Designed miniproteins, single chains, continued (4). Designs and how they scored, part 106

Each design is a single chain, and the fold is of that chain. pLDDT is the mean over its residues in the fold that is shown.

## One batch from the design tools (miniprotein)

Design m15680
Fold by ESMFold2-Fast:
Structure m15680 (fold): chain A 90 residues (1-90)
Amino acid sequence: AEALLAAVRAAVEALRRAVEADESATPEQKARVLAAADALLEAAEAVRDPDVLAALRTAAEAALRYVEAGDYDAALAVLEEAARLARAAA
């Protein structure tokens, strides 16, 4: 569980760095994704189910790929769904 939570934190941090470095995105797009990433990380702290933590890691990695592709709407949707899953599992 702790190792999976650390992996979620690492994936969210990688996402955060990619968003902050993206010069093509609007400030509003960046702010929404960063806020959603922060909400996911906060909710993930209370999660103990390793299957849920693995799903959160996968969602954060998917959101990073969407940000790298310029698809901020898809990144936001994935993060919001992951945060809902984390809150339900907490």
Scores: mean pLDDT 86

Design m15681
Fold by ESMFold2-Fast:
Structure m15681 (fold): chain A 71 residues (1-71)
Amino acid sequence: MVDELLQQGRRLSQQAVEAARQGDFERAQQLMDESVRLYAEAIAASTGERKDEGKRELVRSVNQVQRALEE
């Protein structure tokens, strides 16, 4: 379950970066919001190293999308 949530979150964040690079900022925000929701669920369902991994990946994904939105 947790692995599936992390995988889906990762997939959506990658799609958000692509949308942002194409100038589709509304879609990028929607995809990132959905990705964050999935990461939050995975983090809430995790403990220890898995939880730390999820948090680190969430931060990286948000930063990457934000960078793409900045041009």
Scores: mean pLDDT 81

Design m15682
Fold by ESMFold2-Fast:
Structure m15682 (fold): chain A 74 residues (1-74)
Amino acid sequence: SMAAKLLTPKGIEILEEAKKLVEEGKVQAAADLFADTMRALGIDLGAEGEAEIMDAIENADVERLEKIIEEAKK
């Protein structure tokens, strides 16, 4: 995963919070949290990495988000 290769430890923490919001059915809140926090912290995942995570969030793809988080922790 391109996103998993570029995620920092802080980025992983933010993505775990966004995943919890998706699991609660709060997809827009998850998308906003991820986008706003990455921008505020200057975390650059590139266009491909950002698109990968945003697509997973917008489609409520919890399994894909979990896989990205697991790959990023290794």
Scores: mean pLDDT 83

Design m15683
Fold by ESMFold2-Fast:
Structure m15683 (fold): chain A 71 residues (1-71)
Amino acid sequence: SMEEERQKFLAELNRLLQEIYEAIENGDVEKVKEYLKEMEKLVDSIKDPEFKEEMKKEFEKIKEYIEKLLK
């Protein structure tokens, strides 16, 4: 169902965010870049066009925030 797909997506997104924050704490910039690429692929896999556009906007905000943390 659409709700199950959304729940699965959000669980994976939260896992990637946790891994990114751990990589930032460890100063592992290359790991942060790898997880951001995985997150972009996850967003690109969304089949619902409205949810995909919403998540693309959220991903850009997350990416900008993380890039500021690394500077």
Scores: mean pLDDT 83

Design m15684
Fold by ESMFold2-Fast:
Structure m15684 (fold): chain A 56 residues (1-56)
Amino acid sequence: EGEKLAEEGRGEEAGRLFAEEFGVDRDAATSVAGMGGKEGDGKGAREGVETLARNG
């Protein structure tokens, strides 16, 4: 679901969903998901937020 939101350019909603899924900061997740969404890459957006969880 978050991947689809990011692909649709809905980076704030995708970031919020990924922040809940991975337990990371919502603002950081929204920024990363927004970048992936601009490229049309929902999977990349999710992987970016997952990387924040691993490094945080």
Scores: mean pLDDT 73

Design m15685
Fold by ESMFold2-Fast:
Structure m15685 (fold): chain A 80 residues (1-80)
Amino acid sequence: AADELLARAAELLGEVLGEENGRNFYEAMTPFLRASPRATLLLMAEHLEYLAEQAAAEGREDLAARMRELSRELRKLAES
């Protein structure tokens, strides 16, 4: 379940931010995810909320909605 959600999050990050940027973000977070999974997932979710606000400010509402959904999924994983 958790591994499946993280795999889906990585896939959606690649689709939303681009494959290279999504992969780089995930790889950068990997050591922190192993050391402190809950706190790191919350940090990732907060970053996605920030990016969603920026996307919405630029008129990219579909992108913003997708980022908010991914953020919500990561928060659920962190709090489970």
Scores: mean pLDDT 75

Design m15686
Fold by ESMFold2-Fast:
Structure m15686 (fold): chain A 102 residues (1-102)
Amino acid sequence: MAEVVRRLEELRRRLEELLAQAQQSARDGDRDGFVAAVVRAIETIIEVGRILRDVGMEEYGGKVMMLGGKIMESMFKEDFQGAIEAIQAAIATVDEAIAELS
């Protein structure tokens, strides 16, 4: 379990960095930078969902994967604020999962 918690903490930090990058790109009007950060956030969310599933945390894994889908839907609709909010919700879900595993 300690190894799983450490890996989730690493991915959670990466999501925070990607969220900050997406927010900065949005402020700067940098669409390409925004898209790049969001794509990397989706990749990170998929890895988190896989890890949570592998350790039997199906509820948290399912919630994280649902939020990943919401990010993709928001990007398709050009709802950039919705994408940011979904990444924030994914980070909160990872924090809850880490607390339960600790």
Scores: mean pLDDT 88

Design m15687
Fold by ESMFold2-Fast:
Structure m15687 (fold): chain A 60 residues (1-60)
Amino acid sequence: EATEEAAERAARAAAEGVLASGGSEEQAKRTYEEVRRAWLAGDGDRADAVGTRGITLAGT
């Protein structure tokens, strides 16, 4: 489904961002799951915020 595809794409991008920022595989997986869940719930703002926070925390 288009929504499921968009959720998967956003979650993958956020997880890759976590890894690129020096985060662990566990942090990347957690961020992936949270972004995908928020996106599928129809909360794009939350999905974006969760992804951004995960990347920021990984970089510290």
Scores: mean pLDDT 77

Design m15688
Fold by ESMFold2-Fast:
Structure m15688 (fold): chain A 56 residues (1-56)
Amino acid sequence: SAKREAAVAATRAVLAPLPFSEALKERIVARVEAMSEATLAAHSIEELVEMALRGE
């Protein structure tokens, strides 16, 4: 969906300057991409990244 595509793109942009490994960045992006539309609509990008790091 357009919402999921936008969230993935924004997540990649937020992660780009951060000193995480590329493997961790891709894992975070993959987890955000797998989130429900309701979750993506209810949370900021920073919150989505935090949820992905928790394994949610």
Scores: mean pLDDT 81

Design m15689
Fold by ESMFold2-Fast:
Structure m15689 (fold): chain A 62 residues (1-62)
Amino acid sequence: MTYLVTVPEENLETLHRELVRLHVEKGVSAKRISDTTYVLTGATPEEAAAIAEETGATVTEL
């Protein structure tokens, strides 16, 4: 599935680490739109929810 992820700036490094992990382990692709906003492609709803919980990000299904 595809998700829009917007993270608080203070949690950006945590988001970046999680995006790298998901890419390596699950093949999830992340495209940077801005410094705090990314589009995730290939994530499951559970993976999207986990990112929101871990980073405080707002996650919206596209």
Scores: mean pLDDT 83

Design m15690
Fold by ESMFold2-Fast:
Structure m15690 (fold): chain A 80 residues (1-80)
Amino acid sequence: SVAERIPRLVAQLEDPDPEVRAQALRELMELGDPAAIPPLVELLRRTTDPETELAARVALRAIGGPEAEEALERYDREHA
């Protein structure tokens, strides 16, 4: 189900295998589902890994729309 798939894909952005991370990012981008926005924002806030931060930002940008744009702007304001 979508409810199970999205959290797993977001978790896989932190996978030790770079191929798993790349595939998860591609799938999140292809889905473009706004349901991914809250878990991606939570990942952004807790990650200390620049690669994971970039992946979460790329996924949010690919989803697009006002909710994703607001989430990115809010994150940037908190990290200025």
Scores: mean pLDDT 83

Design m15691
Fold by ESMFold2-Fast:
Order: sequence, then structure tokens, then C-alpha cells
Structure m15691 (fold): chain A 104 residues (1-104)
Amino acid sequence: PEKLERLSEAQAALDAGDIPKAITILFADDLDPNVVPRIMALPEDLQKKLLQAEIDLEKALVSGADPSAALEQLSEVIEEVAAIDPELAEVLQKRLETLKAVLS
């Protein structure tokens, strides 16, 4: 129940253009706090794309839906992040591999 509420709050923040709130809801609990400012330094369109891909993936995992499309989308966004901040992309890739392991 709490995970769905949190994802709903993250989506509402993203829809309202409150990018810092959406980043904090999705990443601050799972990633090093130093990573949050790095995500905020990405271009706004890439920030929104990353946040939406994360919401879609976590929503699929929580609901028991097929996460394959969401995993592919998030992987593609991480490649775009790597072109700008390769160290941040490595952290995000490790997080993605951890999520994939839960599905195995």
C-alpha cells in the first residue's frame, strides 16, 4: 500500500513540474544522497524521462505486471545519462541490475 502511495506522490510531483520532490521520492531512499544533486544537474527533459521510466518500472513491479518494457525504457534512459554524467549512469545501472535480480 505504501509503495503505491509513494509512486502516486512521485507521479503527482512530476506532473506538477516539482522535479526535486519527484527525485527525492524515487531516489533518496535507494541511492546515496550525493546522487540526488547530480540527477538535478541533468537537462530537464532527461530528468523527466528518467523519473517517468523509474515510476513506470516500480509501478509494474508493485502491481505484478510485466516489467520488460519499463526495464528496456529505463536502460535506454541510463544510456542517455551516460553521455552527460557517466559516473551517475554507472550508479543507476547498478540499481537497475539489483531490480532485475529481484525479478529473477
Scores: mean pLDDT 78

Design m15692
Fold by ESMFold2-Fast:
Structure m15692 (fold): chain A 72 residues (1-72)
Amino acid sequence: GEYIHIKSVDELIDYLVKKIMEETGIKDEEEIREIINHILDSLGITEVDIDLPKNASLDELAEAIEKIIKEK
């Protein structure tokens, strides 16, 4: 499958916001973005450089986040 290269925290946030909006139907992009920002900050994620599948599952997203945490 096709992969998306995530080079920054901003790109990761954009990816997660889009994914959550698509899966939940929530239209408040700003609210979702704020929640994701708080979660990533709480996890201490300040830098990221990772490849994610274009249609990543929630399980694949969880694994990717775990990998980012381990690499800091």
Scores: mean pLDDT 75

Design m15693
Fold by ESMFold2-Fast:
Order: sequence, then structure tokens, then C-alpha cells
Structure m15693 (fold): chain A 66 residues (1-66)
Amino acid sequence: MLTPEQVAAGVGAFAAASGADAAATAKAREWILENGEQVAAEIEAAPNGGRKAGEIGRELAKQFGG
């Protein structure tokens, strides 16, 4: 099960990768926290959980940061 710290780290990674500002990062963090159970289950069920987490972070960066 993902912790709040792991979810926050994922958002931090997306911000670092995309150059998203604080507002975009905050919106992405709220979305991940609202969908935390689904996101955690999807990552844990994926054959490559680390890659899946990165993909989700990048998609959110594109949605909120661009």
C-alpha cells in the first residue's frame, strides 16, 4: 500500500521531470490523493510498478503544467 509520502514523492518526480510550477504540482497532488486507492492498486498490480508511477506522474504534469 502506498503511503502519503510515496504519493507526494510521485508528484515531486513529475514536477522535476516537467518543470511544473507550484500550482500545477498542487493540483496534481490533490488529484492523486483523491484517487489514491485506485492509483496505488494500479501501480501495485502493474508488471512494472515504478514505470507505471512515472507514467501517471508525467501525464498529470502534461495535464496541469502545460
Scores: mean pLDDT 68

Design m15694
Fold by ESMFold2-Fast:
Structure m15694 (fold): chain A 51 residues (1-51)
Amino acid sequence: SVEEEKKFLLKQIVKQSVENLKLIVLGAPHEEIDKNQEKLDNYVQQYNALK
């Protein structure tokens, strides 16, 4: 269902947000942080596309 898909995507958004913070705190290369941010943005886009 749409609600189940939204819950799944929200969990992925949280997971990717935590990973992004870890990369920033650990001083990962900007390129790696940017790639992780793109993954996060993709999940957010998918979430917002659901009704």
Scores: mean pLDDT 84

Design m15695
Fold by ESMFold2-Fast:
Structure m15695 (fold): chain A 72 residues (1-72)
Amino acid sequence: EKEKIIEETKSRMDELLRRIVEAQPPREELLAVLHRAGEGYRKIKNAKTVEEAQKIGDEMLAELEAEVERLR
């Protein structure tokens, strides 16, 4: 079930990242967001439990959603 959470989170992250890229933020801001997303995905993959993966995923998705809101 951990694999399902990783796949679902990755899919949602990719959707949010696509929206951020489409908003065309300054290069430095885009690179910072991409770095944070990559770090988050790595943490999710390295999570020892389903619960830990879900928590990290939820936190990362919240951060990306905040970036989308900020760029509006």
Scores: mean pLDDT 81

Design m15696
Fold by ESMFold2-Fast:
Structure m15696 (fold): chain A 74 residues (1-74)
Amino acid sequence: MVITQKDIDEASSLPVEVQVGRTLRVIAALLEGKVPEKIDVASLLSMFKEKDKKLFLEKAEEIKKETGIEVEIP
């Protein structure tokens, strides 16, 4: 699914995990065709919160749909 403009705006006020989701989208676009198709976010999981986990997973799906890069969560 596509992330709404409101979600992007609220990301600035939400926990780090939500902001990282937005950052992963930008990184995926920049790295497309330059690095492996999959992005391993092991370090990010160390600081995740249960509420943010759903948003984090949603952003990972959006990245996959837009860039074809799959975000692997260990």
Scores: mean pLDDT 54

Design m15697
Fold by ESMFold2-Fast:
Structure m15697 (fold): chain A 87 residues (1-87)
Amino acid sequence: MPVERGNEVVVEETETEVIFYHTSRLVKVTYNLAKKSIIIEFVDSGAVEEIPVAAPTPEAGRATQKEIYDRFKAMAKELNLPIPKPP
């Protein structure tokens, strides 16, 4: 698969979610404030992972962005994709 577009992570924020998209894989990572969890969806493999998060605060949201980035970095290594740029 082409990998040149795969190094971009798009961040979208709503009142209840912080959503990351990995453009080459249609990977969606959602920090859901209501569920207090991080949900990672891999469209091409069908895999879904859920990571519970302690009570959310604005500071926890920023820490969660780093956690999401670290997870994308680990996934990219496993899938032999280029490492995404930090947020």
Scores: mean pLDDT 57

Design m15698
Fold by ESMFold2-Fast:
Structure m15698 (fold): chain A 89 residues (1-89)
Amino acid sequence: MTPEQIKIAQLISALAISEPLLKKAEASPESEEKKRLIEESKRLLEEALKNSTPEQLEAARRVQEALEAGNLEEAQRIVEEAVEKALKE
């Protein structure tokens, strides 16, 4: 895997994970850990958004949908397709 492929996969993963992590943090009881998770999630989301294309944002949304459905295999497939498509353009 090239450094460029890894970077694209990381951006998509950060976008897909950040929103569910924020939702879980909001549901958690008040604690230092909850505050840390919220801050980390916001930072990851902000950085990912700044470095993402519309296609990568759409892929991240599809990954979130697959993860919510419990379909890890589909989530991995979407990431791989998005990485391959980005490298061809």
Scores: mean pLDDT 69

Design m15699
Fold by ESMFold2-Fast:
Structure m15699 (fold): chain A 61 residues (1-61)
Amino acid sequence: EEEELEKLRKELIETGKKLGVATAEMVGESREEGERFGEGLGNGLAKIIEKSRARKEALEE
């Protein structure tokens, strides 16, 4: 289960980076800024998912 969360976290960070780059290109920002923004977004989403899982486990107990 923890291994699945780690895989999901990596996928979210990678997807975030791709989305950030695509968004930066669309609005005329640099790729580097897009990558940093996307990495932060992916990391933030992973943290929300980790928190949501912890809450679900607490509700089931």
Scores: mean pLDDT 75

Design m15700
Fold by ESMFold2-Fast:
Order: sequence, then C-alpha cells, then structure tokens
Structure m15700 (fold): chain A 115 residues (1-115)
Amino acid sequence: SAANDAKAKELLEKGLKAAEEGKYEEAIKLYRKAIEAASDPALKAYLLGLLGAVLAEMGRYEEAVEYLRRAVELGRDVDPRIAGDALQTLAEVLEKMGRHEEAARARAEADRLHA
C-alpha cells in the first residue's frame, strides 16, 4: 500500500542518515524494518542493496553477498538500474573475498544493465 511504502521511505531516510554517521548497526536495523514495511518491489530491491552495502562496509562479506544477490534477483525485472548498482557493489565485495571470476561476471552483468 502507499501508506506502507511511505513508512518504508521514512525508515530508509533514517537508515541513510545513520549510515552517513557511521552508525552501521542502527542503519541495518532501520533498513530491515523498511524492507518489512515496503510493498513496492523496486523500493524493496533498493533497500536490500543498501543493506548489503552497509554489511560490506562492516566487513560482513558473506551476509553482504546474500542480500546483494537478493537485490539483483528482485530488481532485475522491476528496475535494471537498481539491479546494476547492486551487481556493482556485489562485484566489489566478491573481489575483496578473492572470488575474482564471480566478480568479473557480476561486473559484466552490471555493465549490460547500465547500458
């Protein structure tokens, strides 16, 4: 519903502010609540990507990969820009993990979605 998505956007704004202030645990909590509130799949995909990015900043790479892949799967058919951004972040995380072939595949897919 529009009311659910409005609530999700309020939680998103609070989460973004927390992340900018380096309050990553608070940002994660806010993004998770926003995902639960969101009805719009594009908004949900965007939030999953942001959650993955914050987990990556914390060095929680395995968890970051899980959420970024979910963002890609949900975003791919709804908003290719959201999916492409999540794939770019996923490629960076996979490189940090030494998973170079998977990172190269994610980058190639991101480039296609940003074209």
Scores: mean pLDDT 91

Design m15701
Fold by ESMFold2-Fast:
Structure m15701 (fold): chain A 74 residues (1-74)
Amino acid sequence: MSADQLIDLIRQTSDDLIQWLKTSSPEEQQATLDDFQGFADVVVAYAREHFSQDDYDRIQKLIDDQLQRLRDTV
């Protein structure tokens, strides 16, 4: 997987989850946020091991931005 492919995956996943969160119960919203946090932790760990510092920084920033966007939706 390239850094650009992972960035596209993060963006698509976040957009899909935001649409889901808007129609979800509070319990489903919390479960979705917890699941995304787990995904984020794995993605950041993968990027740290496999990508350049510049690509790692891009992915870390995108994850932080998307986590905030998801939290703001609930």
Scores: mean pLDDT 84

Design m15702
Fold by ESMFold2-Fast:
Structure m15702 (fold): chain A 112 residues (1-112)
Amino acid sequence: AAPPELELKVTEGASPEAVQEAFDALRRALSADTPVELEIEKKEGNGEVKVKVRADSAATLERLWREAAPGAEVEFKGTLTDGKLTIHEVSGSFEGVAADGGRVKVEGGKAK
C-alpha cells in the first residue's frame, strides 16, 4: 500500500527547540514505535508550524486511510505545551465505503 500522509499544524514554531519538541510530541501521539518520515514547514510570525507525517502504518493513521480514496489528506491542528502535543482538531475529507455501504468521512475535529 502507498504510504499515507498526515498534515499537522502546530501553533508553536518560533524556535528550533519548539520545532523539535513538536516532532517528538507528534511521534508520541501517532504511536512512537511506528517508522515515520517527518517533513516540516515552519513560518515565522504567528508561530505556525506545519508538519507532514508519512508512514507505512500507524494504528490511527492506517485506520483513517483504510477507507480513504487514494490521494486523501487529513489535517491535524494542535498545541505544543510542556513538550507535549495536544491535538485539538482533525480535519480533512476523504471517501471510503463502510461495511454497510455508507461513506467514511473525517471532518470537524472527529473521524466520522
Scores: mean pLDDT 40

Design m15703
Fold by ESMFold2-Fast:
Structure m15703 (fold): chain A 77 residues (1-77)
Amino acid sequence: MLPFEFSEEEKKIREEVIKKLQEKGVSEKDAEDLATAAVMGHKLGASPAAIVAFLVSEGFSEKLAREAVEIYEELAK
């Protein structure tokens, strides 16, 4: 299994993060990119702060990056 392939559970969480971000007015493309980074970052053992820093470096606002990570953490409980 490749490190960047999602499990069925990870895909489900990613889809729910995308849905919640779109409900907040985020575009589909941005929601997909944010959700993918949150799921993959956590899968690879990255801290929430590291995932936010990565997303900011990719051109996302700190607010959107934090929202994506927070949504993931709430759903992954």
Scores: mean pLDDT 79

Design m15704
Fold by ESMFold2-Fast:
Structure m15704 (fold): chain A 78 residues (1-78)
Amino acid sequence: SLLELLESLKGKSKEEAIKELEKAGFKVTTLIDTPHLTIVAAKKGKDDSALLFFDAEGKLVGYELWINGKLVAKVKYP
């Protein structure tokens, strides 16, 4: 499932996460890219999207998942 895909990205690099999202059919756009935080948006079709948060080391630290326009998951890793 898409939720399982996002969970499998825990601790992965930004480059690995983007590649896996693109394989799953998402269009990925970088919204914010600072030394402390990178935020990317991944969109699939009209209504499915994810927002991914990466730390200063480029590791995935959280995400938000939207399916059919509804927030399904909001995760922040410790």
Scores: mean pLDDT 80

Design m15705
Fold by ESMFold2-Fast:
Structure m15705 (fold): chain A 59 residues (1-59)
Amino acid sequence: MKEAEEGEKALKAGNYDEAIKHFLKTENLEEVRDLLLEAMSLSNDKELQQEALKALLSL
């Protein structure tokens, strides 16, 4: 998926907040779960981390 690819690119570039935003736009969040968790662990944006956690809990 396009958003998953952009998220992975952002993650590799060290843009963890952008990576989380792209992964959250992914239609199949289960496929990017591990990458999303990695981005969340490296991000310092607590609000964005909470949004991602809520999305994962809804799976």
Scores: mean pLDDT 80

Design m15706
Fold by ESMFold2-Fast:
Structure m15706 (fold): chain A 108 residues (1-108)
Amino acid sequence: KPVEPSPEERAYLEAERERITKLAKEDPQKAFDEAVRFAEEHGDRYPLEVARIIEAAARSMGAKNAKEAYEQAVKDGTRAGRLIAIAAAFAYYFDSSELSVKFLKEEL
């Protein structure tokens, strides 16, 4: 089960999410790369919080780039790759409305 962050850890994670979200508006690819690095460093401790950060970055890349990132992450098969795949799928499928809702019900 995912670990609940402490108040100090929540503040850190939220600050990182805001930083990466702002970076995504300037440079979506760099923001995604930083989110991936964050997942490699913290994904074992805070998988849901890290997935939210990756999702925010992936959404800024647009549906096509998010879909390609999802397919590559599935092929990679690592733990970080799995979090990236989930977040990229959300970014991709949320642009598709009904498909996004169905995917979330089946995969989460």
Scores: mean pLDDT 69

Design m15707
Fold by ESMFold2-Fast:
Structure m15707 (fold): chain A 62 residues (1-62)
Amino acid sequence: MSREEIEQKARLLEDYFGIPREAAIEMLEMAQRGHSEKEIRDFGKERYGLSDSQADEILGLR
């Protein structure tokens, strides 16, 4: 995913799900760098107070 695609996806996640844009960008960049789902989820929960459902929306999990 390009940086532009990450930023566009983060805007949609903010608009539709109220997910902080900064959280979505950081987590998507972590996924591109090969971090595990657990590491990305823990980061979002600890740093931004995200729920599991919000983390799943960022990662594209159902």
Scores: mean pLDDT 81

Design m15708
Fold by ESMFold2-Fast:
Structure m15708 (fold): chain A 78 residues (1-78)
Amino acid sequence: SSSNQQQADNLINQSTPQLEKLGEQAAEALHAGRWDEAQRLLAESQKLQDQLKNQLNSLLGNDAGTAKYNAFVNSLGK
């Protein structure tokens, strides 16, 4: 449904800046030699990605939700 698709797009739009921020902070931590901080930030990023996948699967069904999630993650380039 268009409503579920719009909610899925809204979730991606809300998640994008958070995931980009965590990725940039992790890169900065790695550059600074703060390995433990980088690992923590990457773990937080993974939790948000897992949460997003579950939410997309709940809205669109497992196949369509997972496909949309995979397309999104591939777009992050990280």
Scores: mean pLDDT 86

Design m15709
Fold by ESMFold2-Fast:
Structure m15709 (fold): chain A 66 residues (1-66)
Amino acid sequence: SLSELYRKLKEIENKIKELEEQRKTADPSTQAKLDAEINKLKEEYEKLSEEFEKGQRAHRAAQIAA
């Protein structure tokens, strides 16, 4: 559902923010690991964001057709 996608997007946003805060005080080796995790989360976010946008467009089309 759109609600589930939205919730997952919010959870990923929060995780990225937490990792970015940790990165600010981390040593270079830890920063590299955090960057890898942040990049993976951003990729997941983009994929889910595209699904959410497609879902919104489909939902609007259905509402107009009804």
Scores: mean pLDDT 82

Design m15710
Fold by ESMFold2-Fast:
Structure m15710 (fold): chain A 71 residues (1-71)
Amino acid sequence: MEAAAEEVIRRYAEGSENPELTREVLELILAGDFEGAARLIREATGVSEEEAREAVRYAAGVIAAHVAALS
């Protein structure tokens, strides 16, 4: 599980124009800190709390699907 999750983080970091922010958000999601991930997105983008929370839910779902496929 952890090795597969690390592979997902690596792929997102490589494909992102802001790899440091993307990595931090993904690490928070993998740690189960969805509130922290949503807060970081809000601070970086200025979107609403609900929009940030929706983005985190979407990302968590994608990560979970990728981890399951790689595990």
Scores: mean pLDDT 69

Design m15711
Fold by ESMFold2-Fast:
Structure m15711 (fold): chain A 60 residues (1-60)
Amino acid sequence: SQEQIDAAIKVLNRIKPKNKEELASAAVALRMLFDVDEEIIQAILDAKNREEAIKKLKSL
């Protein structure tokens, strides 16, 4: 799970999603490329912006 969390944070920092639609796209990419757990996907989808998503991921 720590490796999945680190991968999610790296993807968010690479893509730099500007809005909730881009956050959803990042979540889809993580699901397809790294088969990350649903908790990681949900943390990103529940976030309003990139900073909040990273904070939620670090709390997992």
Scores: mean pLDDT 80

Design m15712
Fold by ESMFold2-Fast:
Structure m15712 (fold): chain A 86 residues (1-86)
Amino acid sequence: ATPEQLEALIEALKKLKSLPNVQIIKEGNTIIVTALDDEEALKALEEFTEVARSIPEVKVEVRGNTVVLTIGDDEGVRKAFDEALA
């Protein structure tokens, strides 16, 4: 991943974390993001999903209002997620 991709990921995840209608669960290398039935939360989830898909070390699976990310064995990507979720 490029520094620009990691920075965009951090910003998108921080935006999701700030919304009351978004649930974020971190389990090891897996991050599960669920948007409740709210237009702002759904739009933020869509923008985050697009950024995450641009990162080759991240596997993205979309299931309705839930996005499951699996982080590969990459220190930069892992550190970016840890920073955004702190």
Scores: mean pLDDT 80

Design m15713
Fold by ESMFold2-Fast:
Structure m15713 (fold): chain A 57 residues (1-57)
Amino acid sequence: MSPGEAVGGSALAEGRAAGRPEAGERAQKDAIRAGNETGSSKVAGEAGRRALEEAGL
């Protein structure tokens, strides 16, 4: 499992727990993409968090 996949899974779970599954799915995709582009779990986490914050989470 890549660092982006692990971080993305956490972001997906957070969005679902907040009753915003679409926000979680977007955060998961953004985290995986950023992790794959940079190789950094930190950047992946920041991308996932930004997506959740844009959704009001």
Scores: mean pLDDT 79

Design m15714
Fold by ESMFold2-Fast:
Structure m15714 (fold): chain A 118 residues (1-118)
Amino acid sequence: MSDDQQYFQLLLYRHALQDAVDKLRQALQEGDTESFLRIARASAVLLERTVEVIAANPNVAESDRKAIEAKVREFERLVEEAEKKGAENLTKDEGMAILAKLQEVARLVQEIIDKLTA
């Protein structure tokens, strides 16, 4: 069923976002700024797809949709700014900000999933 398919796709994206968070944390701890930016860029693409699935679901509250769209835009902006500076110029503070923003988006996706199963 289309509703079951949309829900399953959100679960897959939530799992992929958690994997991305874990990989970004590891790359940041290891000082691997090149891998960090590559993972962050891939995460931005994943977030665009996640927003599309959320926007297509009529059971998601407009306030939740707007909240996640805003946080995804903030994440994309931070990644774009970091990419413009280049991997060798990425600071730990900038990396932590990108990681924290992805964690915020992952939490909002989980909150939406929890509401859909209530």
Scores: mean pLDDT 86

Design m15715
Fold by ESMFold2-Fast:
Structure m15715 (fold): chain A 74 residues (1-74)
Amino acid sequence: SEEKKREEQQKLREELTKKYEEIENSKMSEKERMEKIRELLVKLFEELELPQELIEKAKNAETKEDILNVLEEV
C-alpha cells in the first residue's frame, strides 16, 4: 500500500528529527555527535531500504548542514 509507505517515511522523518534533537542536547563533542547521527541515519535508511544515493549521502555527511540536507530528502 502506497499509504503505508508514506506513513512509514513520515514516521521515520519525525523519529530522525527527535533523535537528532536528543543527540544535539547531549553532553558530547561535536565530532562524537556527528558520528552518532551519521550512524543512526545510515542504519535507519538501510532498514527502510531507501535509495542507495540517500544512504551514500548519509555516510558522507560531515557537517550538521549535510545531515539536515539528507533529512530533507527523506
Scores: mean pLDDT 74

